# Designed miniproteins, single chains, part 46

Each design is a single chain, and the fold is of that chain. pLDDT is the mean over its residues in the fold that is shown.

## One batch from the design tools (miniprotein)

Design m1682
Fold by ESMFold2-Fast:
Structure m1682 (fold): chain A 105 residues (1-105)
Amino acid sequence: DELRKLGEELALLVYRKEELKKQEPTEEKEKEIRYLDIEIQRLNKQILELSVPDGLLSPEAIEELEKDRKEYESNATPEQIEEAEKLRKKILEEAEKARERNLRR
């Protein structure tokens, strides 16, 4: 189930962001929060697109989705998007390794 996977990924990224926000701000943590925001916006867009049946979107809803997409794309450089994706993959890999360790005990 793609929606379930995206929801679980979103929850992990949101949790990581909130944990960083509770710690003392540093340039590195602020950079990580910016990358997490990029991936959170991407996942929210994908979840919304998958949750709405084809042909049932109003013209206004389509316009809002296009506006959100344009805002996401204009807020990030290709390099920032690539680094954000690498961070997301690392977080997911670490979460999977943690689950495997728990299952072994």
Scores: mean pLDDT 73

Design m1683
Fold by ESMFold2-Fast:
Structure m1683 (fold): chain A 105 residues (1-105)
Amino acid sequence: AVTLSPPELTVKEGETATLTARNDAGPVRAAAWSKGGSWRGLAYAEDGKQVASGDPRASASVSGNTATLTLKDVKPEDSGEYVVTAVTADGRGVASATPAKLTVK
């Protein structure tokens, strides 16, 4: 399973929000992050490095069984649910079971 932490995060406008995904079944090769309900990708990382970003404030990385999303200079409009699809060592895509909720104040 892929789990997001923290499940809920509150940050102030202008701060940095960090979400972490962990795959309990083993290594993560790639991770695609998006804001819930949108097919627009926020950030994509593969082989431990960021490959694509849909927002210059967003960055992604993968390391071991973990994927991380960092969103800098957060705005109230960034509030919402965030999801990740992790690609495992065998090439399977696994979506996070529960979205992480970000609140910007």
Scores: mean pLDDT 77

Design m1684
Fold by ESMFold2-Fast:
Structure m1684 (fold): chain A 55 residues (1-55)
Amino acid sequence: GAAAEAARAGGEAGAAALRAGDSVKMQQETNKGLRAALAAGDEAAAEEAGRLAGG
């Protein structure tokens, strides 16, 4: 759903920013995805966003 898509997009954008050496942008993009997932009540999507940012 939209929550899972937002969480995934945020995690992927965060991972890309991290690879570019921009830790602030990594945190901002990952946080946006996580907040969207949590707002929708989708804990699984929130966990997935964390994995994408961390892996």
Scores: mean pLDDT 71

Design m1685
Fold by ESMFold2-Fast:
Structure m1685 (fold): chain A 103 residues (1-103)
Amino acid sequence: SLIEKVEKAVRLLGEALGLSEETIERLVELAREILRNNLSLDEVLEKGKELGIPPYLARMVYHIVQYAVYNLPKTDLLALLVSLLDDGQRAVKLAEEIYSILS
């Protein structure tokens, strides 16, 4: 299902970034809320703050959901990953793995 693919992609992102299991579960909850309520980016950032999720992670989850639902360009997630990681090859590979799950 779409929700299972999004949850799997969000978990892969969190694991690749070395996030705690508690943080990953909060990202998954944010993804569920985005899908359930069709949240805008501003609403995602607000909900992320309530869940203790920093803006950069909330944006990544938002773009994963937008790609899964609307097939929007991959460039936004890749730009965030490049900014966070010190290795552009790792950013590209992680983005490709995430999008493979969402296809």
Scores: mean pLDDT 83

Design m1686
Fold by ESMFold2-Fast:
Structure m1686 (fold): chain A 81 residues (1-81)
Amino acid sequence: ASERARELLEEFERLLREAIRALRAGDLERAEELNAKAQEVFKELMELAYAAGDQEALERLREALRRLEPEAREAVAAAEA
């Protein structure tokens, strides 16, 4: 993977973790802002990976999503309860 793809992946994971923390704290406004920023980084990473044919970057992104998905689901469920 390119160094830029790694930087974007790290930023994406950081933003998602911060959004999950905000949800757990009941700060819905901050969680929404962080999630919006994570979506922007995700879009840039996808565009970069597609343009470069970077399957390694796409695989790492899938791994990150799989790892964070249970935590995100739990945080959303708790916020809705």
Scores: mean pLDDT 78

Design m1687
Fold by ESMFold2-Fast:
Structure m1687 (fold): chain A 67 residues (1-67)
Amino acid sequence: LLKARITLSDGTVLEGVAGPTQQAIAGRYAAGLSAPATIGGTYAGRVFDLVTGEDLGDATVTVLGPA
């Protein structure tokens, strides 16, 4: 797993993890990635609430390093 930071369009920052499955997870929120996560990568993503299924809109996902 890699450390990931999900930045929402409103500037909210969520800290979580990214794996090789083109997804980043921060608590109950998930972002689909345009490509598999790599260290130092920055990706456009769309954030979903895993509990309610609500679409929270576009986000930027930055992969920071090993978890």
Scores: mean pLDDT 74

Design m1688
Fold by ESMFold2-Fast:
Structure m1688 (fold): chain A 68 residues (1-68)
Amino acid sequence: MLSPEEVVALLNEAGRALRAGDLAAVRAAIEKLRPDTPELADRALEAVDAGDLEAFEREAVRIYLAST
């Protein structure tokens, strides 16, 4: 299970990659979160694929809260 600090680091990496348009890096970061929060990680990836940044941010917050 990832520590809260590791979850925050991965979410920050995903956010930076998303702003840069690096969808492969977003996927890689979220995939590392999947074992602990598979449903939320899948929803975050669906939001990225749909270009729905508001949905992505919502699921990212939920992943963070699930880790604390």
Scores: mean pLDDT 81

Design m1689
Fold by ESMFold2-Fast:
Structure m1689 (fold): chain A 89 residues (1-89)
Amino acid sequence: MEAGRAALEAGLLAAREAKNLKAALLGTAGALLGIGGIFEAEVLGNVEAAGRSALGGGETAIEAGKLAESEEAIKLGEEGRELGLKALE
């Protein structure tokens, strides 16, 4: 589940680089949604739920990355969002 892994990595990076509590919480939320996507796809076999979770995680990580001023977190979050959308096709 590449989308879930991208969202997880983006969320963790945004949380690590967080300059305030809101960025840290949003980064953590994005990471947890990424883990949820991996679990839905690789444990439960639910690709549609996995794609939605990874998409949400990517979008949340993008917001966290903007607050953390992390271009890498934003880029990884965008990758998670795009891969999540592809998983829903």
Scores: mean pLDDT 84

Design m1690
Fold by ESMFold2-Fast:
Structure m1690 (fold): chain A 70 residues (1-70)
Amino acid sequence: MKELKRKAAVLKARIAVLKGAIAFLRELIKKFKDDPERVEELREEIERLEREREELEKELEEIEKEIEEL
């Protein structure tokens, strides 16, 4: 149980970092709205980070369910 809780804590921390990075990049898009090449690059980075966030959130959900079943 303690190891699963540690893994959950690590995943929560990683998810929080990704959410922060995504929010930061969205603000950069607003700042660089007049630069279409920069905006496209930022959008691609956001899409990549959103995919990573979704995968980590799925892993966290599975671990939390396992903790609840124990």
Scores: mean pLDDT 82

Design m1691
Fold by ESMFold2-Fast:
Structure m1691 (fold): chain A 51 residues (1-51)
Amino acid sequence: SRQQRIEELRRQLRAAHAEGQAAAAAGDEEKAREAYKRVSRLGEELDELEK
C-alpha cells in the first residue's frame, strides 16, 4: 500500500542518513557522497508519494 511504502522509504532514508553521517565523520568522502545520493533519490520518491 501507499502507506507501507512511505514507512519503508522513511526507514531507508534514516539508514542512509546515518551511513552518510558516519562516513563523513570518518573522512570517507566517497562513501558520504554515495549515501547522500541515496538520500536524495529516496527523498524524491517519498515527496512524490506524499503529494
Scores: mean pLDDT 84

Design m1692
Fold by ESMFold2-Fast:
Structure m1692 (fold): chain A 92 residues (1-92)
Amino acid sequence: SMQEELAKILQEAAETAKSLGEQQLAKRIQEILDKLPNLSDEEQFAAMEKALSDISLASKLSKDPEVKKKLSEMAEKAGERVAAIKRRLAAS
């Protein structure tokens, strides 16, 4: 299902953020993940856009070049995965 695919993206993002010491970012992503089952399809995509925005902001604010790079790569890959899901739904 779309919800299961989006949940997996958020779960992987939260674990990556946690591994990089970005505890507040991981917590914010987890809060979105926890709300996801109670959201409409449109609200789920809005929540994903917010999560991607939060990851991108954390990357820009990070002073550690390695953390900055990994968060940027995570936002790009997660964004591509969300875009692919949107395209698949539009084709249906």
Scores: mean pLDDT 87

Design m1693
Fold by ESMFold2-Fast:
Structure m1693 (fold): chain A 78 residues (1-78)
Amino acid sequence: MLSEELEEAWKYREKAAEAAKEGDLEKAIEYLKKAYEKLGISLPSEEEAEAEVKALVEEIELLEENRKKVEEKKKEEE
C-alpha cells in the first residue's frame, strides 16, 4: 500500500537527517536513497541527494534553534 511505503520512506528520511546531524553524509545519502526507493521514485543523482541532505540538516538546525528559544522562554517565565 502507498501509505505504508510513505511511512517507511518518512522513517528513512528521519534516519538520513540523524546521520547528517552526526556528520555522516554517506550514511545520510544512503538512507535518503532508500526513502526514494520505497516511494518507487528513480534514485536521485548524488548531487541531488546531497542537496536534500543539506536541506534536512538546515531544517533540523532551525527546529533545534526554535526549541532552545522556547525552552529559554519557559525557564525565564518559570
Scores: mean pLDDT 70

Design m1694
Fold by ESMFold2-Fast:
Formats: structure tokens, C-alpha cells, sequence
Structure m1694 (fold): chain A 79 residues (1-79)
């Protein structure tokens, strides 16, 4: 489905050398977490690890902000 493809593409894009591409990927995952949290449950642990790395260490303030917001939404899925 389109949503599954979007998640797969966003996961790859989080490792892009381009901060703009990483920001779009983090935003896409944030939107999926808000609108379709069930799609992220099977990969929640992997996503939290990757988004934590970006939120703490990414040189782009925008990427850090979006990764933190996505991480907070994904943490709600486990409850």
C-alpha cells in the first residue's frame, strides 16, 4: 500500500546525507505516527532507536526537532 511504501522510503531517507531529505523523512514518520499508528507498531523499536540518534546527534536543528516530535508520538503507541 502507499502508506507502507512511504514508511519504507522514510526509513531509508533518515540516513540520507541531505538534511532536507532527512527532515522530510522525519516529518513523514511523524504524520504516519499521528494518523496510522498501527502501521508503526511492528517496527516501533527500530524507529525509536533511529529517531533517538537523529534527535540527539543530527547537525540540523529542524531534523532534531522533527525526529523528537516523531519519537514522542511513537512512544505513545507502546501504551
Amino acid sequence: SLSVEKIKNALKALSSPSSSIRAVAAHDLLEVAKNHPELLKPIAEELKKKLTELAENDPSPLVRKLAKEALEEIEKIEK
Scores: mean pLDDT 82

Design m1695
Fold by ESMFold2-Fast:
Structure m1695 (fold): chain A 97 residues (1-97)
Amino acid sequence: MPNMEGAELLRQGQLYRLQGNYELAGEYYERAGEIFERNGDLLGAAHAYLQSGISYEKAGNLEKAEEAYRRALELARQAGDTVTEKTAQRNLERIKK
């Protein structure tokens, strides 16, 4: 089942990222993750939260980046996505310096 609401929020996040507005990109990716999670799309949610974390990190918002990476990590574990799980874990460990 296509998650159109989440996909639209992902597209908006991608647009803000291309404009260098990483804070807004992070917010839109986070909202997309919430929609995917609500609809049971754990893989989509994990990917969206990972992109949110990366965007918040680039914006210098390390608190929001940490929250997003932690969400991505747990959802990737539930989805069995070991690649996203390991990526979120590495990014989380790096920013906790």
Scores: mean pLDDT 87

Design m1696
Fold by ESMFold2-Fast:
Structure m1696 (fold): chain A 77 residues (1-77)
Amino acid sequence: DELVERAIAAALEHAARTLSPEEVEALRAELEELRASLTREQAALLLGQVALAEALAAGASPEEALAIARATRAEAL
């Protein structure tokens, strides 16, 4: 599922900016374990959460970041 792949990739890319390599590998293992059970809705929520975190890190307001996250989630579905 392209959406699930995109969500996992986005989460790992975001994690790599803040976590150690060992923590990123632990997260990768957890996401691979969950891959088969991730619904499209859960994958879209994950993409939205990553977009929210990235927007806040870039200096967006909470309202702006939430709007970006919601748009990302809606477009992914």
Scores: mean pLDDT 82

Design m1697
Fold by ESMFold2-Fast:
Structure m1697 (fold): chain A 74 residues (1-74)
Amino acid sequence: RELAELIKKKVAEAKPRPSTLTEISEAGRQVAELLKDVPGWAEAALAAAHTAMKVNASGDEIVKAGREALEEYR
């Protein structure tokens, strides 16, 4: 889906740093709240969390990627 692909791209571009599973989970929850009214928000939030785990993105970078993806989607 379009929003999930945008957020994956933004998270993958984040500068890598060590992140805890808790930090990634909390960032995913914040992205879900940001995208709550957008069709496919659950898929987008899950894509953000999975991509962040692969690239060691920080929680702040994940939330930033979610905001930027939402702006581009609109």
Scores: mean pLDDT 68

Design m1698
Fold by ESMFold2-Fast:
Order: C-alpha cells, then structure tokens, then sequence
Structure m1698 (fold): chain A 61 residues (1-61)
C-alpha cells in the first residue's frame, strides 16, 4: 500500500465525515471506506484497493 497517499486520502475522508456531522472514530470501516473513495475522487487520485483500505483505517484514528 502507498502509505503517503493513504494518509492524504484519510485526512480528506475524515474532513468529509466531519462535514456530515459524523465522528470519524465512530464511523464503521465500511462507512470510512466509502468516504475514502469519495476523498480519492475529490483529490483526483486512483488508489489501489490496499491503499483505500489503509486510508479507511487511518481516517478512523
């Protein structure tokens, strides 16, 4: 997995979750992964599945 890209996606995903009034630490992995996918699209990047899964986990911390 690309850890640098995962961290960047995770930060954006956490921001998007907070904008919706959702505490990222309380979000399910599935919800965090959906927001990581949305964050990746907004950042204009195409992460691997492993990088997306890592980003979803990092967004919840």
Amino acid sequence: ADTGLAAKIAEKAAELLKEEGIDPSKASFELAKRYAEKAAKELGVEPSEETLELAAQLARI
Scores: mean pLDDT 81

Design m1699
Fold by ESMFold2-Fast:
Structure m1699 (fold): chain A 66 residues (1-66)
Amino acid sequence: SLEDLIRELSELVREAERLFKEGRLEEAIKLYEKALEVAKQLPGAIGLVAVHDIEEALKKVKEALK
C-alpha cells in the first residue's frame, strides 16, 4: 500500500541519516539507494518530491566521501 511504502521510505532515510552522521558513508549510500528505489514506486507529486529529496541526500553523502 502507499502507507506501507511511505513508512518503509521514512525508516530507510532515518537509518541512512544515522549512518551518515556516524561516518559510515558506504552503508549510508546503500540505504539511500534502497530508499530511492522505494521512492520511485510512489505515485504523482509525492514520488517526484521523494525522489528529488533522496537524490539530494545521496549527493551530499558522496561529497563527504571525497
Scores: mean pLDDT 86

Design m1700
Fold by ESMFold2-Fast:
Structure m1700 (fold): chain A 66 residues (1-66)
Amino acid sequence: MTVRVTLTGPVEREIGIVLRLIGDPNTEVKPVGENTYEVTFTGSPEEGERILEELRADPAVKVEEL
């Protein structure tokens, strides 16, 4: 599953989210624009759905399914 993530919050919040995504061994993160990333989940669908739900719950994060 691949989603586009756009970060609209303060820089400190943005860095925290990016580091969390990069730190996941089953997640491929590709920068595609300013504060915009394509995230591909390569591991368990259950873990991918969990991360996606956490991202959607953050009002500073815009998530679009690709």
Scores: mean pLDDT 72

Design m1701
Fold by ESMFold2-Fast:
Structure m1701 (fold): chain A 110 residues (1-110)
Amino acid sequence: MVKVTQSPSSLTVKEGETATFTVTASEDVNGKVNWYKQKEGKSPELLIKDTSTLAPGVDSRITGSGSGTKFTLTIKNVKKEDEAVYYAEVIDDKLDVPVLSSGTKLTVVD
């Protein structure tokens, strides 16, 4: 089973700046990386499917990129409403089984 590491574990950014989250897989995952946002007390929201495909209704400030073993979620022009935990779901290419990252807590300051 693929092992996944997300960095950083916590991130503080100023409003209007760019937040970047990176996930690293122990093996090539053939681009099968989804990104989720979860606010306290809410269900997870899908942001990005298959590395770079923006989910319907998701803010265009959010982009996904990467290949092989390293994938990145980027949020430009960060707003206070972006405060949440962000995590990646990596699909193990051999087993076709999802593996969740530990996530990153985003805090937004003025």
Scores: mean pLDDT 86

Design m1702
Fold by ESMFold2-Fast:
Structure m1702 (fold): chain A 68 residues (1-68)
Amino acid sequence: AEEEAIKKAKEEAERAYKAGDSKTNAINLGIQAAKEVLDAAGPVSEEERRRILLKAQKEAEEVIKKLE
């Protein structure tokens, strides 16, 4: 679940940014994709979900930074 959530966050952030979305919108779309993966994977603790989403956000930000 964690690896797939991070992967989807990176893919969606990159796609949105390349499509002309702002950095903030692209990152938010990436985080939303990660949330959808976690929701589909079944219940995780609130602390684990928060940790994974924070990592997904940082990875999405790094992908966009490399495209700048």
Scores: mean pLDDT 81

Design m1703
Fold by ESMFold2-Fast:
Structure m1703 (fold): chain A 64 residues (1-64)
Amino acid sequence: SRLASLYTAARLQAVAAEILGKTDAANEAKRYIDKAVEAESRGDLETAEEYLQKAIDIASEAIN
């Protein structure tokens, strides 16, 4: 599913940022992943996808 793909991408980007020493960006991305999990738990899949995209953007910007 799109949501599952976004979780995988967000987690991989956060790990990449952490490995490259971008600690603040990695931690911020992880916080957005946590927000996505909370949104999904209440059935708010649109908000979960938005938070995961934010996590991807933060981590990928930090490593590029």
Scores: mean pLDDT 89

Design m1704
Fold by ESMFold2-Fast:
Structure m1704 (fold): chain A 63 residues (1-63)
Amino acid sequence: AYLNLGDIYALNGRFDLALKAYEEALKLDPSQAEKAREIAAFLRSIKQEDHAAKLEKIIAKNS
């Protein structure tokens, strides 16, 4: 699943690849928006504010 792939990239510090995987996940299944919002909040908690903002924009585009 693309959400799982995004999580793996994020755990390895590959945030740009993680965002791409999350965008594909949301395009395939928009019901994942709530989970993606939780991920964006997590990114802010670890000081990845730019990546969190990009994910929030992806969620808005696909919701």
Scores: mean pLDDT 78

Design m1705
Fold by ESMFold2-Fast:
Structure m1705 (fold): chain A 70 residues (1-70)
Amino acid sequence: SRIERLKKLLEEERRAAKELEEQIKELEELAEKEPEKREELEFKKLVYEIALGGTKFVAERIEERIKELE
């Protein structure tokens, strides 16, 4: 039960990370197409990269906790 709930949270965090990675890629492509907006788009990318780092950190901690409980 507890392990099953953690595995579901892990799947959700991994999904969130994938979505953030896709958004970051879109911002990179847009920055190449619109050089006049590059600084603004690069700042948005930085914010998403920070969010991605947080999501990956949480996922890693959940994975460690699952291993401890199994």
Scores: mean pLDDT 86

Design m1706
Fold by ESMFold2-Fast:
Structure m1706 (fold): chain A 105 residues (1-105)
Amino acid sequence: MKIKERFGPENAEEVAEKLKELGNIKKLVIRVTFPTYEKAVGAATILQPVAQKNGGIVTSREDGVVTVVVENISGEQAAELVLAAGEAIERYGGEEAELEVEVEE
C-alpha cells in the first residue's frame, strides 16, 4: 500500500501517530522545500542523525529541497523522522513536507 500525506509543524504529531499504527514500512520518503540552500543544509543537519540511526539518507539540493529516504523501518521509527522534519521546518522556515510511505503489510 502507498500512502501520500503533507505535513508541517502543526500536524506532524498527528501524522506521526498514524505512522506508529502501520507496523512495517518498506520505504519512506520525506521532501521539504526551504527558502535557501543554507536553510536546507541547516535542516539536513537536524534530520541527518535521525535518518542515519535508521539506515537512511538525507540530501540537500541547491534549489533548497531536502529529501530523506529510509527503507525497512518500523512505524515508530517513521514517526521519529516525521517529528524531526516538523522541527526542521519550524526552525528553518520550510514549506509543507511531502510524505510518501510504502507499507509492506
Scores: mean pLDDT 86

Design m1707
Fold by ESMFold2-Fast:
Structure m1707 (fold): chain A 60 residues (1-60)
Amino acid sequence: SMLEAARELLAEHPDSPIAWTALGAALAQAGRVEEARAYYEKALELDPDFEPAHRLLASL
């Protein structure tokens, strides 16, 4: 599943904004919007200029 793939990515790359954003997106698709928000915010803590996280957060 998307959620499992994203969780594995995050486990392998916990300091990657891409990994946090991917898990956030999977959570949003599962209807877990508030958890998705927290994961996007975490991606932005790692890289404040990471545009995919800004875009997805704005779409919540």
Scores: mean pLDDT 84

Design m1708
Fold by ESMFold2-Fast:
Structure m1708 (fold): chain A 77 residues (1-77)
Amino acid sequence: LAEEAKRLAEEALKLGMEALRVAPKELIPEAIGLVLRAIGIITQVEFNPDLSEAEAEALKRQAEETKKRAEELLKRS
């Protein structure tokens, strides 16, 4: 679960960074927000050795949501 959350967050980060590269000026703040959110999830997985299964599931859901939003933003870019 924690590894899946990290993988999804890394995918979200890649999509968010691509959105930052192609986004029009008005979408830049949203793209930055998604990139920061993805980094936050990656950081929580990497630097919290005591993640419970429930916490890992919550991070996975957050990563899935962040990835979906990054994909939607990239389509708008």
Scores: mean pLDDT 80

Design m1709
Fold by ESMFold2-Fast:
Structure m1709 (fold): chain A 55 residues (1-55)
Amino acid sequence: MSLLDKIQQITLEALEEIENGNGIEGLEKALEELKKLNASESAIESVEKALEELK
């Protein structure tokens, strides 16, 4: 599985959690997965900003 495919899967899982009312938990999980994949700082920052908007 490529890095792009993993990021897409993480994004889809986060969106499903948001739709189920678990948006904060879904985004926190996505943030941890992106950090494990050594994703770019800009990608991590985007998820952190989304978390701040939901809090």
Scores: mean pLDDT 74

Design m1710
Fold by ESMFold2-Fast:
Structure m1710 (fold): chain A 90 residues (1-90)
Amino acid sequence: MVDEVIDKVLELLKEMGLPDEFIEQLRADLRAMAERGATPEQIVNAVAARLAGQGHLEAAEKVLDFGREMGLLTDAQAEENRAILRAAAA
């Protein structure tokens, strides 16, 4: 399940036009997190935070929406995380 979430998130980022170099580095980092016991929701939140930290706030928000659609985040958790990312990116 975690590997499926990683693959789907990275596919979404590729469809959004993120660079292949960024996607491959992120894949390696997410797999390392999964090996350390990270949950699917932690993977989604880590991707969103990294995107926002690099100025890809719109992509970060879309990743949070994906997590909500997959049932990994509640509506309240997605909105709270979106507010945190927007504050951090400002």
Scores: mean pLDDT 81

Design m1711
Fold by ESMFold2-Fast:
Structure m1711 (fold): chain A 55 residues (1-55)
Amino acid sequence: MSLEEIEESLREIKKERYEEILAKNPDMSEEEKKEIEEKLEEGMEFSLRNLKKSL
């Protein structure tokens, strides 16, 4: 099992989602950007835990 490859894929998905959100909301405040980044990080960790459990 390559956990590193899974983590890399999840980080890429996180980056794409973050960029999409920023593109839709270009005038977003720095506080809102931080909140979104934290939520995406949380989602990534949750997905990684579930994938480890399913493997």
Scores: mean pLDDT 77

Design m1712
Fold by ESMFold2-Fast:
Structure m1712 (fold): chain A 135 residues (1-135)
Amino acid sequence: DVAALTALARALLEEYARMRGISVEEAVERLNELIRELREQFPDPAEAARYVLEAFSVVPRNPELQVIVLLMAVGALDPEAARAVGAALGLEEENIDYLVAAGQTLDPELARRMLEAIAAKDYDRLSALARELLS
């Protein structure tokens, strides 16, 4: 359900904005900038996915990384749903395509479990799942 996924991603962006003392609009701009930097450093989708999951395994409570991982996980399962969610959040098309491509390198079962854990706010499980992928 694109609406439910969009609501979850927006809630994570609102949490990031609140924790940083910035507007949601500024949080979206910073997220777009972070993804552009990731595209420059890691143009290979598999290397991008590995880097993001390694960072996320250390800081699973980081809402900014949770949004990126959410979009990658949705991209692994349903690329069109990931594009719809990313567009609804105000992400640039090239950034969305990059995260979808990174997600497509993931095991779909692992991606589904990560999405479920993000929705449940099960941070211990998120850290474990990210480490399992890196093994």
Scores: mean pLDDT 86

Design m1713
Fold by ESMFold2-Fast:
Structure m1713 (fold): chain A 93 residues (1-93)
Amino acid sequence: AATAVGSATVTLSSPATLTVSASATARARVVLWVDGEEVASLDVAAGESATASVQLPAGTHNITLVVSVLEAGTASATVSVDGTTVLSVSASG
């Protein structure tokens, strides 16, 4: 089992859609935090992919992405704002 954490700050001039996409070769959990609040949690089965989207208002936002692989294998997740990748995190254990 392994956990990796990434963080980024995003400034939006208008409301935008934040999308987290995850894939894993072993069972994984991916959690997205925005401005200190948990906004998405994905349980990813071995060999599966999962996605979630949340809308953010205009302004500056702090994003934290936590990727945990729960068994021997790898998990990766990306966070995109309106199709542009702003954060990518991978864990291997």
Scores: mean pLDDT 84

Design m1714
Fold by ESMFold2-Fast:
Structure m1714 (fold): chain A 69 residues (1-69)
Amino acid sequence: MSAEEAIARAQAVEDQLSKILSPVAAKAVKEEIKKLQEYLSKLDSISSDELGRMISQAVAKGLEKAEKE
């Protein structure tokens, strides 16, 4: 998939999670997804499997940061 498609998919995940997470967790996840989107913008293409893994890791990192703060 293209970088544009990958960025859009990451944004869609953030939008869905922001509706169900606490404000603190939503903010932390948003920050991690933004970092992922910056990385994705530097790629020509990415596989759907790799994108899914990276989104999962970004969400997990955001949730861990919210838990520890």
Scores: mean pLDDT 80

Design m1715
Fold by ESMFold2-Fast:
Structure m1715 (fold): chain A 65 residues (1-65)
Amino acid sequence: SVEDKIKEAEEGVKEAVEDAKKRGLKVDMEKVEEGLKIIKEGIKSGDADKAQEGTELIVNSFNDS
């Protein structure tokens, strides 16, 4: 369901952020929040490309310390 996909995305993003912080990476939380918003909008509209765009934005939010 759409709700299950949104929950999976939220949990996955949370785990990725926690893992990145444990590794000592600097995380741009503003970009993470923006990316997650785009993912949720993509899931709700059935736009897989938009969901992928949001995911890439989150990955690009992780910087070397």
Scores: mean pLDDT 81

Design m1716
Fold by ESMFold2-Fast:
Structure m1716 (fold): chain A 73 residues (1-73)
Amino acid sequence: AKEKALEYEGLADEYEAQGDLEKAAEYYELAAKYYKEAGDEVQALLLLSKAYELKGDLKKAEEYFKKAAELEE
């Protein structure tokens, strides 16, 4: 699970660097799914926040970011 999370996060970073925000968001969502399966809920929520930010859904991005922050506190 963690190996796939790292792979998809890397792909998302590459697509973001290329300006392909739609594919970057898709791969950040896939990475988040595998981080959650690996038990890394904080990282999963942070990547979901980033995915929604790239999609322009700032309200959902903020909601996921706040959930991640609450788990770190």
Scores: mean pLDDT 83

Design m1717
Fold by ESMFold2-Fast:
Structure m1717 (fold): chain A 88 residues (1-88)
Amino acid sequence: MEEEREKLYEKNKLLIDMALAGLKSLGFDVSEEELKYATPEEIGELLAAIMDYLGNSADPAAQARDLARIKELVERIKKRYEEFKKEM
């Protein structure tokens, strides 16, 4: 279980690093350790939302939608990390 998660993290490390950099640039307080608890699908959705936000610099409504999506995903991932940490 944890071994499979670590292997998946290494395989997707570049994507996780990109997501972490994007989230920090947007002012989200998120750590690499927290992002290890994201699914590959959630990392993909985060990257897509970050890229969509950056592409929509002329559309405040689209940017607001993208920020809301990013916030929802980050809160979900952080909650999963905190739940796991309580079990340690």
Scores: mean pLDDT 77

